# Designs tried in a protein design run: designed miniproteins, single chains, continued (4). Part 76

Each design is a single chain, and the fold is of that chain. pLDDT is the mean over its residues in the fold that is shown.

## One batch from the design tools (miniprotein)

Design m14621
Fold by ESMFold2-Fast:
Structure m14621 (fold): chain A 89 residues (1-89)
Amino acid sequence: AMKKVAELFRKALETGDSSLLKEIEELVEKEGLSEKEAGAAVLEAVLGKKVPPEEVNEEAFEEAMPVVFELFAKNHAATHPEEVEKLLK
C-alpha cells in the first residue's frame, strides 16, 4: 500500500498529472492508511530516503514541500502548456 502510494506520487511529480494525485487520495482511503503512513510514502518518493511513519510531522513536510511544488509545477507546465496559457490571457 505505502509503496504503491510512493510510486503514484513519484509518477505524478514526473508527469505533472493532477489526476494521479486524486488516485493517491482514493488509494489511501481504500487501503485505510493513516495520515502518517501516507505522509511517509510521499516523503520517501520526494526525498529518496525511507521515512518511518512515526517521524512524519509538519517539519518533515516543510522540508519536502518546496521540492514537490517546483517539480510538479515545472513538469505540469511542460506537459500541460494550455493550462499555463490560461494564466497569461
Scores: mean pLDDT 69

Design m14622
Fold by ESMFold2-Fast:
Structure m14622 (fold): chain A 68 residues (1-68)
Amino acid sequence: MIEEIVKKLEELIKEIKSDPSLDSAERRKKLEELFKELGKKYNLSVEEILELLQKYNPELVKELASLL
């Protein structure tokens, strides 16, 4: 579960950083859509997903904060 969440978020962050055509609103929308999908798939709130990320990959949480 958490490893899949981390991997998907890392892949999206790399995609966002590699695509200069994406504006801040488009980047935020992609992140929000992924969090909604993960929440639905694992029956977790965004807050619960962030708590799991903070426990297993705190550096990723810092990167997410910089993109939102």
Scores: mean pLDDT 78

Design m14623
Fold by ESMFold2-Fast:
Structure m14623 (fold): chain A 67 residues (1-67)
Amino acid sequence: VSEAERHFYEGLLYYLGRDYEGAAEHFLKAVELDPDSEGTPHALRLAGLALEQAGDLERARELYAQV
C-alpha cells in the first residue's frame, strides 16, 4: 500500500464522483510518485480521460501519447 496507490484510488473516487479535474490531479500524482510502476500506463490513460471529460483536450492528447 504505497502513497502512489492511495492517490490512484482517490483518483478513481473523484472520477466516479464527476470531479474530473480532481481525478486527473490524483492520477498524475500517482504517476509522479511511482513512474516505473506497472500501473503507470493505466494512471496516464485515466488522467487523459479525466482531462478529456474536463474539456482539456490538448493535455489529454499529450498524456495518451505517453501510453
Scores: mean pLDDT 81

Design m14624
Fold by ESMFold2-Fast:
Structure m14624 (fold): chain A 79 residues (1-79)
Amino acid sequence: SSLEEGLAQTKADIKQLIEMLRNGKLTPAQIQAAIAHLQRLIAHLQQLASQSSGRVKQLLQEAIALYQETLAVAEEILA
């Protein structure tokens, strides 16, 4: 489905972002901007998940977990 294809692309994009974060390719200002963006995305997806059921809810929860992991990595690098 288009949602499952979207999740697969999100997983690929997140993997690349985590690699960029860990390899020191982003400035502190860029990392702070990424943190703010991830926090907004997580909040939005959590709201959508609360209004969803079944497979859609599962896919949204998987995306949330991936963004939360990315947020944790970004915050660790800034610490």
Scores: mean pLDDT 82

Design m14625
Fold by ESMFold2-Fast:
Structure m14625 (fold): chain A 71 residues (1-71)
Amino acid sequence: MMEKLRAEAAAEVARAPEFVKLVEENKDNAAVVAGALLALVGGLWLARQAGDEEAVAALEEALARAKEAAK
């Protein structure tokens, strides 16, 4: 179970730059911004459940960048 959660967390880390770009490119589209931010929050929650400190750090950075881009 934990091994599968770690694999899913790694997949979310790999996908995180796409969500950050999506927010940066679509900051005027509230639905796109909300969807991308929720995806990053979900990925971060999953990384924390997996206990993957590298994935947590990477997703926290991506979420912070996306939140700044959304302003």
Scores: mean pLDDT 81

Design m14626
Fold by ESMFold2-Fast:
Structure m14626 (fold): chain A 85 residues (1-85)
Amino acid sequence: MEEVRRRREEARRRREEERRRGEELVREAEENGTPRTEAVAFAAAAVREAGGFADEITREDAEELFKRGLEELSKDPELKRSLEQ
């Protein structure tokens, strides 16, 4: 069961880091006066390069995919359970 435990811990860590990085990128872009749409596209592209998204992303798709990604991370039962433990 050591492999299952390690895989869960790594997955949890990756999701947490991915979410944090995405939020940080959007915040930085907004602070620099970048429109929200462009900030989301930039963050989504960076997260995708790290393997966060499976599909090709465009500016219009970036906001939907990034928002969906954040929602999936926050709704993840494993991530929530890990934080409560």
Scores: mean pLDDT 55

Design m14627
Fold by ESMFold2-Fast:
Structure m14627 (fold): chain A 98 residues (1-98)
Amino acid sequence: KEKLIEEMRELRKQTVEEVGESLRNGDYEKWLEIAQEGVEKMKELAGLPDSVVEEAKREIEYTINLAKQGKISPEEAHEEIERVLRELLMYGKTLLES
């Protein structure tokens, strides 16, 4: 289980980095794909419930749409995506340690 928690941390770091790179390029569609792929991989590693995964995906999509519309800054959107992924990591860690 310790190895799975480590894999979850690495996956989150990689996803956050790739999201930040796509955001700098203004590729909102690629950004959404990378973030959703990260969430799906976290689901597989930690056995996250479908309801938790769907809520995270909805929040990510909503945040990216706000940034695309210019309602929030790209930096604010990136911070929000980081928060969502961190919450999934903490939830997954709790499941794996239980």
Scores: mean pLDDT 80

Design m14628
Fold by ESMFold2-Fast:
Structure m14628 (fold): chain A 118 residues (1-118)
Amino acid sequence: SLEELMSSIDVEKFTKKVKELYETDEEFKKYLDSFLKSLDLTLESLESDEPGFRLAVLLGIAYVLYKKGKLELPLSKETIAQLAKLAGIIDAEITEVIEDEEKKAEEIVKAVIKYLEI
């Protein structure tokens, strides 16, 4: 399940990989800065045990990597774009949409976890 997958993520490795992308990828930095600002969060929030926050960041990473041709996703461009927009909104709204498309979100998260080795 998506919940089991999210609980399997090594928070220390996740935080390190996100910070590496933030320092090396300007498009990812812009995405993360906008996301954090929308939720009144900071980079220190990456150390949070909140699964919804980590899911939103992983969906954003997937979108940026997909746009750069570094990640192949078994989903339509329309579905990827929709999930990327949702990754920039408040957790409650993200949760409601993920309930309708949980299997698609799980496939995206699995691809990102494998890419980042987390």
Scores: mean pLDDT 67

Design m14629
Fold by ESMFold2-Fast:
Structure m14629 (fold): chain A 91 residues (1-91)
Amino acid sequence: KIEELAKGLVEALRELADSLSNPYSKQSLLDLADSIEKATKEGDLKTVLTLANEAKEMADSYIKFGEGTPLTERVRELALELAKAAEEELK
């Protein structure tokens, strides 16, 4: 279900934020997690889809500019699954 996927992604984003030393990057990830949680709670699937794609792009960027970690790969996979689920539900 979308709620379970969103919860997983939010948890992974918060865990990734905890691994970062840069306060701006950390806050950006926490803000994204909070936004996904809120949009999911409100049933705003269009916003959930947009934010899931944003999370995937952020994870791809981290992998490209650093060495991929299990955390960044998990964020990417969860974001992709959430985006697909939201897209399916919007039909």
Scores: mean pLDDT 82

Design m14630
Fold by ESMFold2-Fast:
Structure m14630 (fold): chain A 74 residues (1-74)
Amino acid sequence: MLSPQEMQELLLQLAKELGIDPLTLGEILLTYVTNGEDALSEEERALLRRAEELHPETFAKLVAGIKALIEQNS
């Protein structure tokens, strides 16, 4: 399980490589994990597809980490 600090570091790295704000990326990932792909705009879906294509392991770790945090706080 990733620590909150490790998740923040991975989020910052991925956001930098995608050229977007890390808070914006975090909000998009949270929406994706909680509400699914249909809750995202076409631009947000394209961004997540690009993230997974460029950094599949980082993307998978962030998604799994967010899902675990949601389950722990439910």
Scores: mean pLDDT 80

Design m14631
Fold by ESMFold2-Fast:
Structure m14631 (fold): chain A 65 residues (1-65)
Amino acid sequence: GPLAANGAYSAALFGKGKARELMEQAAKDGTAETVVKYGLNAVAESEDPDGRAAGATAAIAGKLA
């Protein structure tokens, strides 16, 4: 469905490394501290690199909105 496709698409688009780098960059700016912390926890809970990338991307996208 759309949600699953969006997750796979986000992971493919950003890749696991890029999504994580963006998340770390946001944390360093201090602005997204709470959201990034939540996102990092979600990434740690994910079972695979693609799932982690999708979670990180979603967290960043939600913060940037």
Scores: mean pLDDT 52

Design m14632
Fold by ESMFold2-Fast:
Structure m14632 (fold): chain A 65 residues (1-65)
Amino acid sequence: MEKEAEELKKKAIELGGDEGAAESGARAVIQGNRELGAAGFATAALTGGASKEEAEEIGKQAIRA
């Protein structure tokens, strides 16, 4: 969980996401809230200018973590 959360945080930032939003997403995943983490990562990606498809993909990865 923790390693997967860190990897997802890095991916969100690579998609142009805000570091604070990506950190919030990672924290949610670590706390066991995968759905909240997925929403956080998707929001970070969208705020950074990523496409809807890219945001959906990182959200799915967070749920799988």
Scores: mean pLDDT 77

Design m14633
Fold by ESMFold2-Fast:
Structure m14633 (fold): chain A 83 residues (1-83)
Amino acid sequence: MDLSPEEKAELRARAEELIAQAEAQLEALRARAAKNPLSPEQETLLRQAETALEMAKEYLRREDYRSAVHYAQLALELLAEVE
């Protein structure tokens, strides 16, 4: 890996922050969906966001922090489309 220890720490912190944000938004959307069901299109986006979030967590576990950040950002973008 070509990242410095400082860059790894920064990317790890960013990945953890973005994952936490995506998890919070996903939980809020699921709570809302329990009261007012999502459209089929929104459910598809939500499932894609869940997949991206799981990929972000897996890359974080594997210490691939750049991929973890990328997939966490993708999850947040997909969740924004559901709103």
Scores: mean pLDDT 84

Design m14634
Fold by ESMFold2-Fast:
Structure m14634 (fold): chain A 98 residues (1-98)
Amino acid sequence: SLEEAYKRLEEAVERGDSKGAYEAGRRFREEMKPYIEKSREMSKEKGDEESYEEIERVEESMERFIEKAEEGDFEGAKEAYKEMIEAMQRLTEANEAA
């Protein structure tokens, strides 16, 4: 599930395990794909530019996290992870305010 993939990602980041973070990040990306696709389509149909921008930030930061973790740049991976979490929080707030 998405929640399980997210939990594994969080645990890998907390451990400071670059390889574990890379593997968990890829699994989280796979779980997120159907949600990102649906959310992007809905945001385009509604003209919701703010949600669309945050969806793009989630995707970009997630890919950056995976790349940095693969390279063993764990500090860079942590920065991308924080950016992804912030974008996800903004999306949640936007959905709750609707």
Scores: mean pLDDT 81

Design m14635
Fold by ESMFold2-Fast:
Structure m14635 (fold): chain A 75 residues (1-75)
Amino acid sequence: SAIGEEARALAEEAGAQEEVDGAELARRLYKLADASPDPGLRGALGAVAHEAGRQERVPGARLAAAIRTVVDSTG
């Protein structure tokens, strides 16, 4: 899906950084979740966004792995 491809691109961008701003990544992930017509992908991306937003700094590799897992499991 187009949303899945955008989420994968965001994961690659985050994974290239040692740490990312949790609030910034949460905002971008919530935007992708809201744009998703698939309720499963929407809910799963929203959950990753919620956890990212609770941290000031998050390891980029950890967020990248979480996003890829969600996209792979929801189609």
Scores: mean pLDDT 85

Design m14636
Fold by ESMFold2-Fast:
Structure m14636 (fold): chain A 87 residues (1-87)
Amino acid sequence: SETLDAAIARLEALIADRASAAEVVAALREMKTEIEADPSLPEEVRAEAVAMLDALIAFAEGTDDAAALETYLRLLAHEFRRLRARM
């Protein structure tokens, strides 16, 4: 999936750039909009990806822990690779 591949690349860039929580929230919201708008994604993959994005957005909005944020970004990238592999 081009949409999931772009999302994975964006997550890796956020990690490499040591993005702030505000930058992470903005990027995750853009990724959520793109995933929700992609009819080529299976409904179950779209639902799982959106749920994970919503959880990380909520975490990022409430945290100042940069190390925890990086850990969850890495976990999300890993889960998106798993979702892509199941398509």
Scores: mean pLDDT 88

Design m14637
Fold by ESMFold2-Fast:
Structure m14637 (fold): chain A 89 residues (1-89)
Amino acid sequence: MKLVKEGNEAFKAGNYEEAARLYLEAAEKYPELKGLLLNAVGSSLAKLGNYEEAADYYEESAKIYKEQGNEEEAKHLLESAKLYRKLAE
């Protein structure tokens, strides 16, 4: 949980690159939170204008939510990914 808290503090401070790094590290350590944390990575990268990478992480998060049976959250994440793909063009 400490890595998630540190990631949230970095995100709140506008340190989005550090937030993304901390969320990725947390996703490796806490596989049960991986879907949630990859969504947070995507959001951090979107704040940096890294739209293509943000879309990749939203798509990976969506796969995890779909595997868990959370189809509505997966659909929402895929819609966000599609939006950021268009912004990257």
Scores: mean pLDDT 87

Design m14638
Fold by ESMFold2-Fast:
Structure m14638 (fold): chain A 91 residues (1-91)
Amino acid sequence: MQKGEVTKEGKVVVTSTLETDPNESVLIRLLDGSGNVLATASAPPAKTVTVTFVFENQKVTDLTAVGEIYGDSGDIVRRVEQPTVSISFSP
């Protein structure tokens, strides 16, 4: 699940929830529609991880959250993606 909102201060807030692994840490990347990384977050081992990304107010659309779960060797063991989400602004 992924949610987007704009704060009173004009910052964009995107909350992403991903199914992860309770024994492995995860690195989450927020991508735009062109595959550019807008933000990253890391989370400790958990069955489900919820992360919040905050960035300056701009029109953003087609956001995808991608979780990369790393094993003991530092290799990506599993990759989890959330569907693309469009965020609209209403002043």
Scores: mean pLDDT 65

Design m14639
Fold by ESMFold2-Fast:
Structure m14639 (fold): chain A 97 residues (1-97)
Amino acid sequence: MSELEILQEVSGKMVELIKENKVLEAIKYGIEVIKKQDKETQEVLLGLLAVLIELAASIDREKTIKALAEVLGKSQKEVEEALEKGVEELLKLLKES
């Protein structure tokens, strides 16, 4: 699959899951796909994941914080602080996990 095809597939499925209020499933799916990619594709997909998590948080902040904390093994406070600081800090949190 090309990098563009992977980006389209991942973003499409994650957005659909977020619309269905399945935020935990969306984040788990995104991380699982990212782990299977090469380093270049991982960096691009992590950026996409951070943006989609911010989108999910704008729709249901509490559910997104809980889901991300569970998937990353971080405290809800750490996740909330990263979301408040924006995409760059969220990207750092994702890379640490």
Scores: mean pLDDT 81

Design m14640
Fold by ESMFold2-Fast:
Structure m14640 (fold): chain A 118 residues (1-118)
Amino acid sequence: MLTMEEIDELTEKILAAKTGQEMLELAAELVGAFLATENPSKELLKKVLEALLEALRKAAEQGWPRSVLEALRGLLLHAINEMLKRFPEDEEIKKLAEEALKEAERLLGEELKPARPV
């Protein structure tokens, strides 16, 4: 089972990655371990999503190819979809998913200008 300590170790390795390929390989390992976890907690999901968002932010700040950013978002979506499949009516998981996806889209530069009607 994936532990909070294992996520911390993998997150440090992900953030220390020197290439987009290395970061994707480590991020895929993290998500794979999460998907193999039986009955993951909301806290575990939140920590995995935070690690992937930190990876996305670093990749964007380093100016890595958009394909790397899209692949990291894909891994984020896999973690979210698995939790929504296991807990389809959990409003807290839905909110975590919405917040994480919104931040990921912002980091990819796909967020539409805020259409806030006055």
Scores: mean pLDDT 78

Design m14641
Fold by ESMFold2-Fast:
Structure m14641 (fold): chain A 67 residues (1-67)
Amino acid sequence: MITPEEARERGRKRLEELRKANPNVKIKSPVDPNKELTLEQNFEEMARRVAAERGETEPVPPLKLEE
């Protein structure tokens, strides 16, 4: 058996691997079920939803973090 910390990390890693299992498949948008999103866009939407779920919005710099 693995430690609880390892179990949580393993679970997240497995989920991410599962999402990458079908990079060639277009999935319907979680926002618009009629819209087909590329896997990349789907991941971005999920990442944003997770951040919003935390209740803490990340600082919104002018998107230009170069300077």
Scores: mean pLDDT 57

Design m14642
Fold by ESMFold2-Fast:
Structure m14642 (fold): chain A 66 residues (1-66)
Amino acid sequence: DAEAEEKADKVVEYAIERNYAMAVKEYQELAKEYPEKKEELFEKIKEKLKGKIPKSELDAIVKAME
């Protein structure tokens, strides 16, 4: 689903820009819209952010997304 992938990319973009509040909000909306793909999209977002933001900040937003 191209729309789900595009929205996941927006979550990654917000997090890289240090806009963690918008990243978490976009992910929560994505997870509600695509509950069956939630786990796959979550892992994709997490892997794309690995090495792009500090680990402590990645861990914090991952916890907020859970």
Scores: mean pLDDT 80

Design m14643
Fold by ESMFold2-Fast:
Structure m14643 (fold): chain A 94 residues (1-94)
Amino acid sequence: PVLGPLKEPVELLKKGKEKLEEGVKNKDEDLLKEAIRLYQETIETAEKAAAPLLEDVKKYGVTPGNQGLVDLYQKILKEAQEGIKKAEKKLKEL
C-alpha cells in the first residue's frame, strides 16, 4: 500500500535476496550470479520509478507527503548495493 511507484523494485529486491540466501546456502554459482542480476535490475528499476519522486523533491524538497518514498528509495538502493557486494564476495570464495 505504501510502495506506490517503488512496488516493482521492492519485489525485485525481495527476489534478489531470496536468490542470494539460496546461493549462499547451496554454494551455487548460478544462484549467486542471478542474485547480482536481480540486484542490478532493482537499482535500474528503482532509479526509473523514482524519477517523478526526484522531480517532486527538486520542486518542493522533502515533505511529509514524499518522505516515506524517499526513505524507501534510499533503502532499496543501499540494500541492493550491499547484496551485490555480498554475492560477489561469496562468488570469489567458491
Scores: mean pLDDT 86

Design m14644
Fold by ESMFold2-Fast:
Structure m14644 (fold): chain A 107 residues (1-107)
Amino acid sequence: APATRTLTVTRATVEHDGHTIELKEVETTTGAEGELVSVVVEGEDPVTGEKVRLTLTFSGDGGFVGARLEFYESGRVIEEPTPAAFQAALAEAGIRVDFDLEAPLPP
């Protein structure tokens, strides 16, 4: 069996309409050498109860290849193949996403 490494989402948040939604890792897919292929994080708006899903996809060399943000109640979806296009779409929607993939060094 191929050796795999565990990658940890250390922080993921979505800011929308002045609300901050904290996201937690639901699913992480790694390749045969432990490279990150995709990560799925989900959270719930503490004010509205709306569920939000963020999916990030990476190439086998670790490059970013796409992102998808879904709002389950409103049915809003933002999906773009590049980081720049994704950030532009988020800005037009009044949404901010902050995401860290690796655990910080211990203090």
Scores: mean pLDDT 70

Design m14645
Fold by ESMFold2-Fast:
Structure m14645 (fold): chain A 73 residues (1-73)
Amino acid sequence: SAGEQAVQQLLQGVEQLLEQYEQSTDRQQQISLLQSAIHLVEQALSMSTDPQLRQELEQQLQQLQQRLQQLQS
């Protein structure tokens, strides 16, 4: 479906942002990349109807939010 394709494109965007995050040594860039990744995961979650995928996205969102809090502390 169009929704499933849109979710997969958002998840590919998340993977690219997280790869950039792992390669970055600049704290402000890391914060910006995590915020962007969180936004895309939230958007994917809002469009996802599959219970298993929703659970995986909720777990990923929690992990990304925890990392962001640590960087902002």
Scores: mean pLDDT 88

Design m14646
Fold by ESMFold2-Fast:
Structure m14646 (fold): chain A 87 residues (1-87)
Amino acid sequence: SAADQQIAQGMLSGMQDMSNNVQDFSDMTGQGHDISDQIQNIINTTQQQINSNPSQSVQIMNDAMDQIGVLMQQHHDNMLSMYPDMF
């Protein structure tokens, strides 16, 4: 539906903001640049999949969110390992 498409676009915008924030942090610290690139790749792939099959946009978005969630958890765990006193 049009509402589902609007929700999906909002979520993609949120994912893009997350990618931009991780990139900004990476540029300041010299770390995590690979994470922002991976998030951007997920966003690009997800947008292509939604455009190809709009009726499955909710499922496609859930799969993308799961992938980003795993990636962000790995990033968090790596940061905790490198900077335990900061967390």
Scores: mean pLDDT 71

Design m14647
Fold by ESMFold2-Fast:
Structure m14647 (fold): chain A 95 residues (1-95)
Amino acid sequence: SAAEQERIRLESLRASMANLDKDKDGTVTREEFREHLLGSSDASDENIDAVFNSMDKDGDGTITLDEFKAWADSDPAIQLHIEEELARGEARRRA
């Protein structure tokens, strides 16, 4: 059911957020987010700040579960942007 799929999605988001939330206070600070991504991915400092700012809609310097969920709802748009950049790179390589 749609309600069950939403519940599973919410639990998945909570699990992801819990991995970032070292203090288990229910929020992720900009510092925790930056530290985690710099250690776990090849993302640049500027990219990390841009992603955090897109999730931190209240501008309070922390990410709540609601803000994280809202950001995840825009995931298709983020995926489309990545696909456009990959297609552009492939066209240049073959040209």
Scores: mean pLDDT 61

Design m14648
Fold by ESMFold2-Fast:
Structure m14648 (fold): chain A 79 residues (1-79)
Amino acid sequence: SSAAAQQLLDEARQGIEAALAIPDPEEARKRLERVLEGTRQMAAIAVESGLLTEAQAEALIEEVERLVREGLERLERRE
């Protein structure tokens, strides 16, 4: 993947870890949803500006969707 794709993925991973550090499960869930939506928006801008291909953006979004799903599963396991 391009450097731009890697930077966006790293940013999404940091956002997910920050979300999971939030004590309120409802707020943590909203933050996880925000990370995915933010990644979609940034990927779209990166495609329009020529920093990513559509295929690279699709792969990035798919990876972040998996990470967010894992984060939501971790929240469901919290007491």
Scores: mean pLDDT 86

Design m14649
Fold by ESMFold2-Fast:
Structure m14649 (fold): chain A 88 residues (1-88)
Amino acid sequence: FQNVDPEAARILRLADEALREALAGAPAEVKRQATQVFRAHAWRAAQKGTAEAAIEAVRATVEEISRLLPAELAARLRDGFEAAIAEA
């Protein structure tokens, strides 16, 4: 990410790690759908290259994916994404 704010790149990297951790035990179809949603938002945020765009992409991903997940997985994902934003 040569033209991406280092904070934006870090947020997206930590969010990707949080997504994989939260979904480690999920069915393959759920992992596929969630990963596609995250990748689409992350790609658009990377094109903008700002921390604000990265935060917006992470939160948009949570909103969209939470409707596809059991409540316990949705909560784990939300906590992981908010931790990624705070840690960056």
Scores: mean pLDDT 79

Design m14650
Fold by ESMFold2-Fast:
Structure m14650 (fold): chain A 96 residues (1-96)
Amino acid sequence: SLKEKLIEKIEELLEKLEELAKKLENEEAKKKVLELLEELREALRKEDFETISKKLKELEEIAKKLGNKELLELVRELETEVGVLQLVLGVEKVTS
């Protein structure tokens, strides 16, 4: 239940990030953000938290360089939700 709700929230944040990325006027940044979001979805499917952390850091740097506060805020919210998911998955492995 909690894991499913966290995954749903993460998917909603990824959809919002994709919609915002499509509105970016900088075509190079738009392409890179969309590529990072696809790589992030694949890493989430595999529960590859090392890759997730790396891709989130790259997204944050792009958001900072663009001065896009909405993009930066969404990336930081996604980082928080992924952190909670990682903790929940750690607890499930201990209780199994």
Scores: mean pLDDT 82

Design m14651
Fold by ESMFold2-Fast:
Structure m14651 (fold): chain A 64 residues (1-64)
Amino acid sequence: MSTEEIAAALSEVARRYREEGISTREAARLVGEATGVPESTVLRRIRRYGSLTRALTDLYLELS
């Protein structure tokens, strides 16, 4: 997956979380599906940061 595709996928999950009110678990599932990162890893990062946006930014920097 390209850096642009990763950025687009993570941005869409963040948009759905903000605008559609999807759960943190559903957001983690969608990120895992798009990036290949385990859902448990995504959930752990969200809990660590206390913010979906911060967790996704950290993940993007790690994958790019």
Scores: mean pLDDT 80

Design m14652
Fold by ESMFold2-Fast:
Structure m14652 (fold): chain A 114 residues (1-114)
Amino acid sequence: MQKRAEEAKELLEEAIEATLALIERGGDPALVAKLLMAAIGLHGLLANLGTVEEVKELSKRLREAKERANEFLEDADNKEVGKAVEEVKKAMEDEEKLLELTRELIARARRLLE
């Protein structure tokens, strides 16, 4: 539990950073949507595992990322974004799958930002 909370916190911070960096570079809208949804899922997980103070700070950063992503995605294909969100939602049913998928999405984002 303790180690899992630390892993989720680190991945949430990295997912938020990757989301914002992709938006800044005009990256793939589907990947932005997947990273944002993964971050939302990880925040939910941390709300159950972390302290109130840690969750509050990450909640503020996530809210800012969500607002930026919604603005960026307003001209994207709604069907493409919808499919991306559904893919991540399926992973959110399993804590381990969510962590694994988030690591994969962060790695993809980092390769695109190089």
Scores: mean pLDDT 81

Design m14653
Fold by ESMFold2-Fast:
Structure m14653 (fold): chain A 95 residues (1-95)
Amino acid sequence: SEFEKEVKEKIEKIKELIEKHWELLKEYAKKFLEAKNREEGEKILEELVKELKEEREIVDGAVNIVVEMLKKGKESVEEALELLEEIEKEYLKEL
């Protein structure tokens, strides 16, 4: 029961990170459309790459935690697998 609580809390945090990542991309897409020249566009791209790198490191950490939880018990398998599938889909959207 304590393990199930930890899994649910981690799932909730990872879902929040996925949602923030998607909103970040929408905000930067708008900034690119509003850029007046190439120099502004390059600065926006540098900021986006930095933000994505920070978000990616957080998501990678979350994936590792979920994988370790999956190894410890069958009870959280379905929830952990669904979460890993959501994380994978978000990564594939960035490629």
Scores: mean pLDDT 59

Design m14654
Fold by ESMFold2-Fast:
Structure m14654 (fold): chain A 87 residues (1-87)
Amino acid sequence: KEELKKYAEIAKNGSPKEGIAALTNIVSLLMKKAIKSTEEEGKKYFEAASKVGQLLNEAIRAYKESPEKAKEYLKKGAEFVLKVIDE
């Protein structure tokens, strides 16, 4: 919980490179949480990891064109994670 919140803040407010690293760590943490959870909760966390992973891939693609464009996807990923952990 605390760790996901910290990485989400880095993804929102850090540099584009720091944000990409932060979303990568969030995907890893969500996957580990899914594996350790009950089947119903595991499904929720796998779905969250998939969505964050998709936004991470879009951020990496955008970064190749412009680091500034990557920031938009990093912010969306961070906001999604913050919403998921408060439920």
Scores: mean pLDDT 82

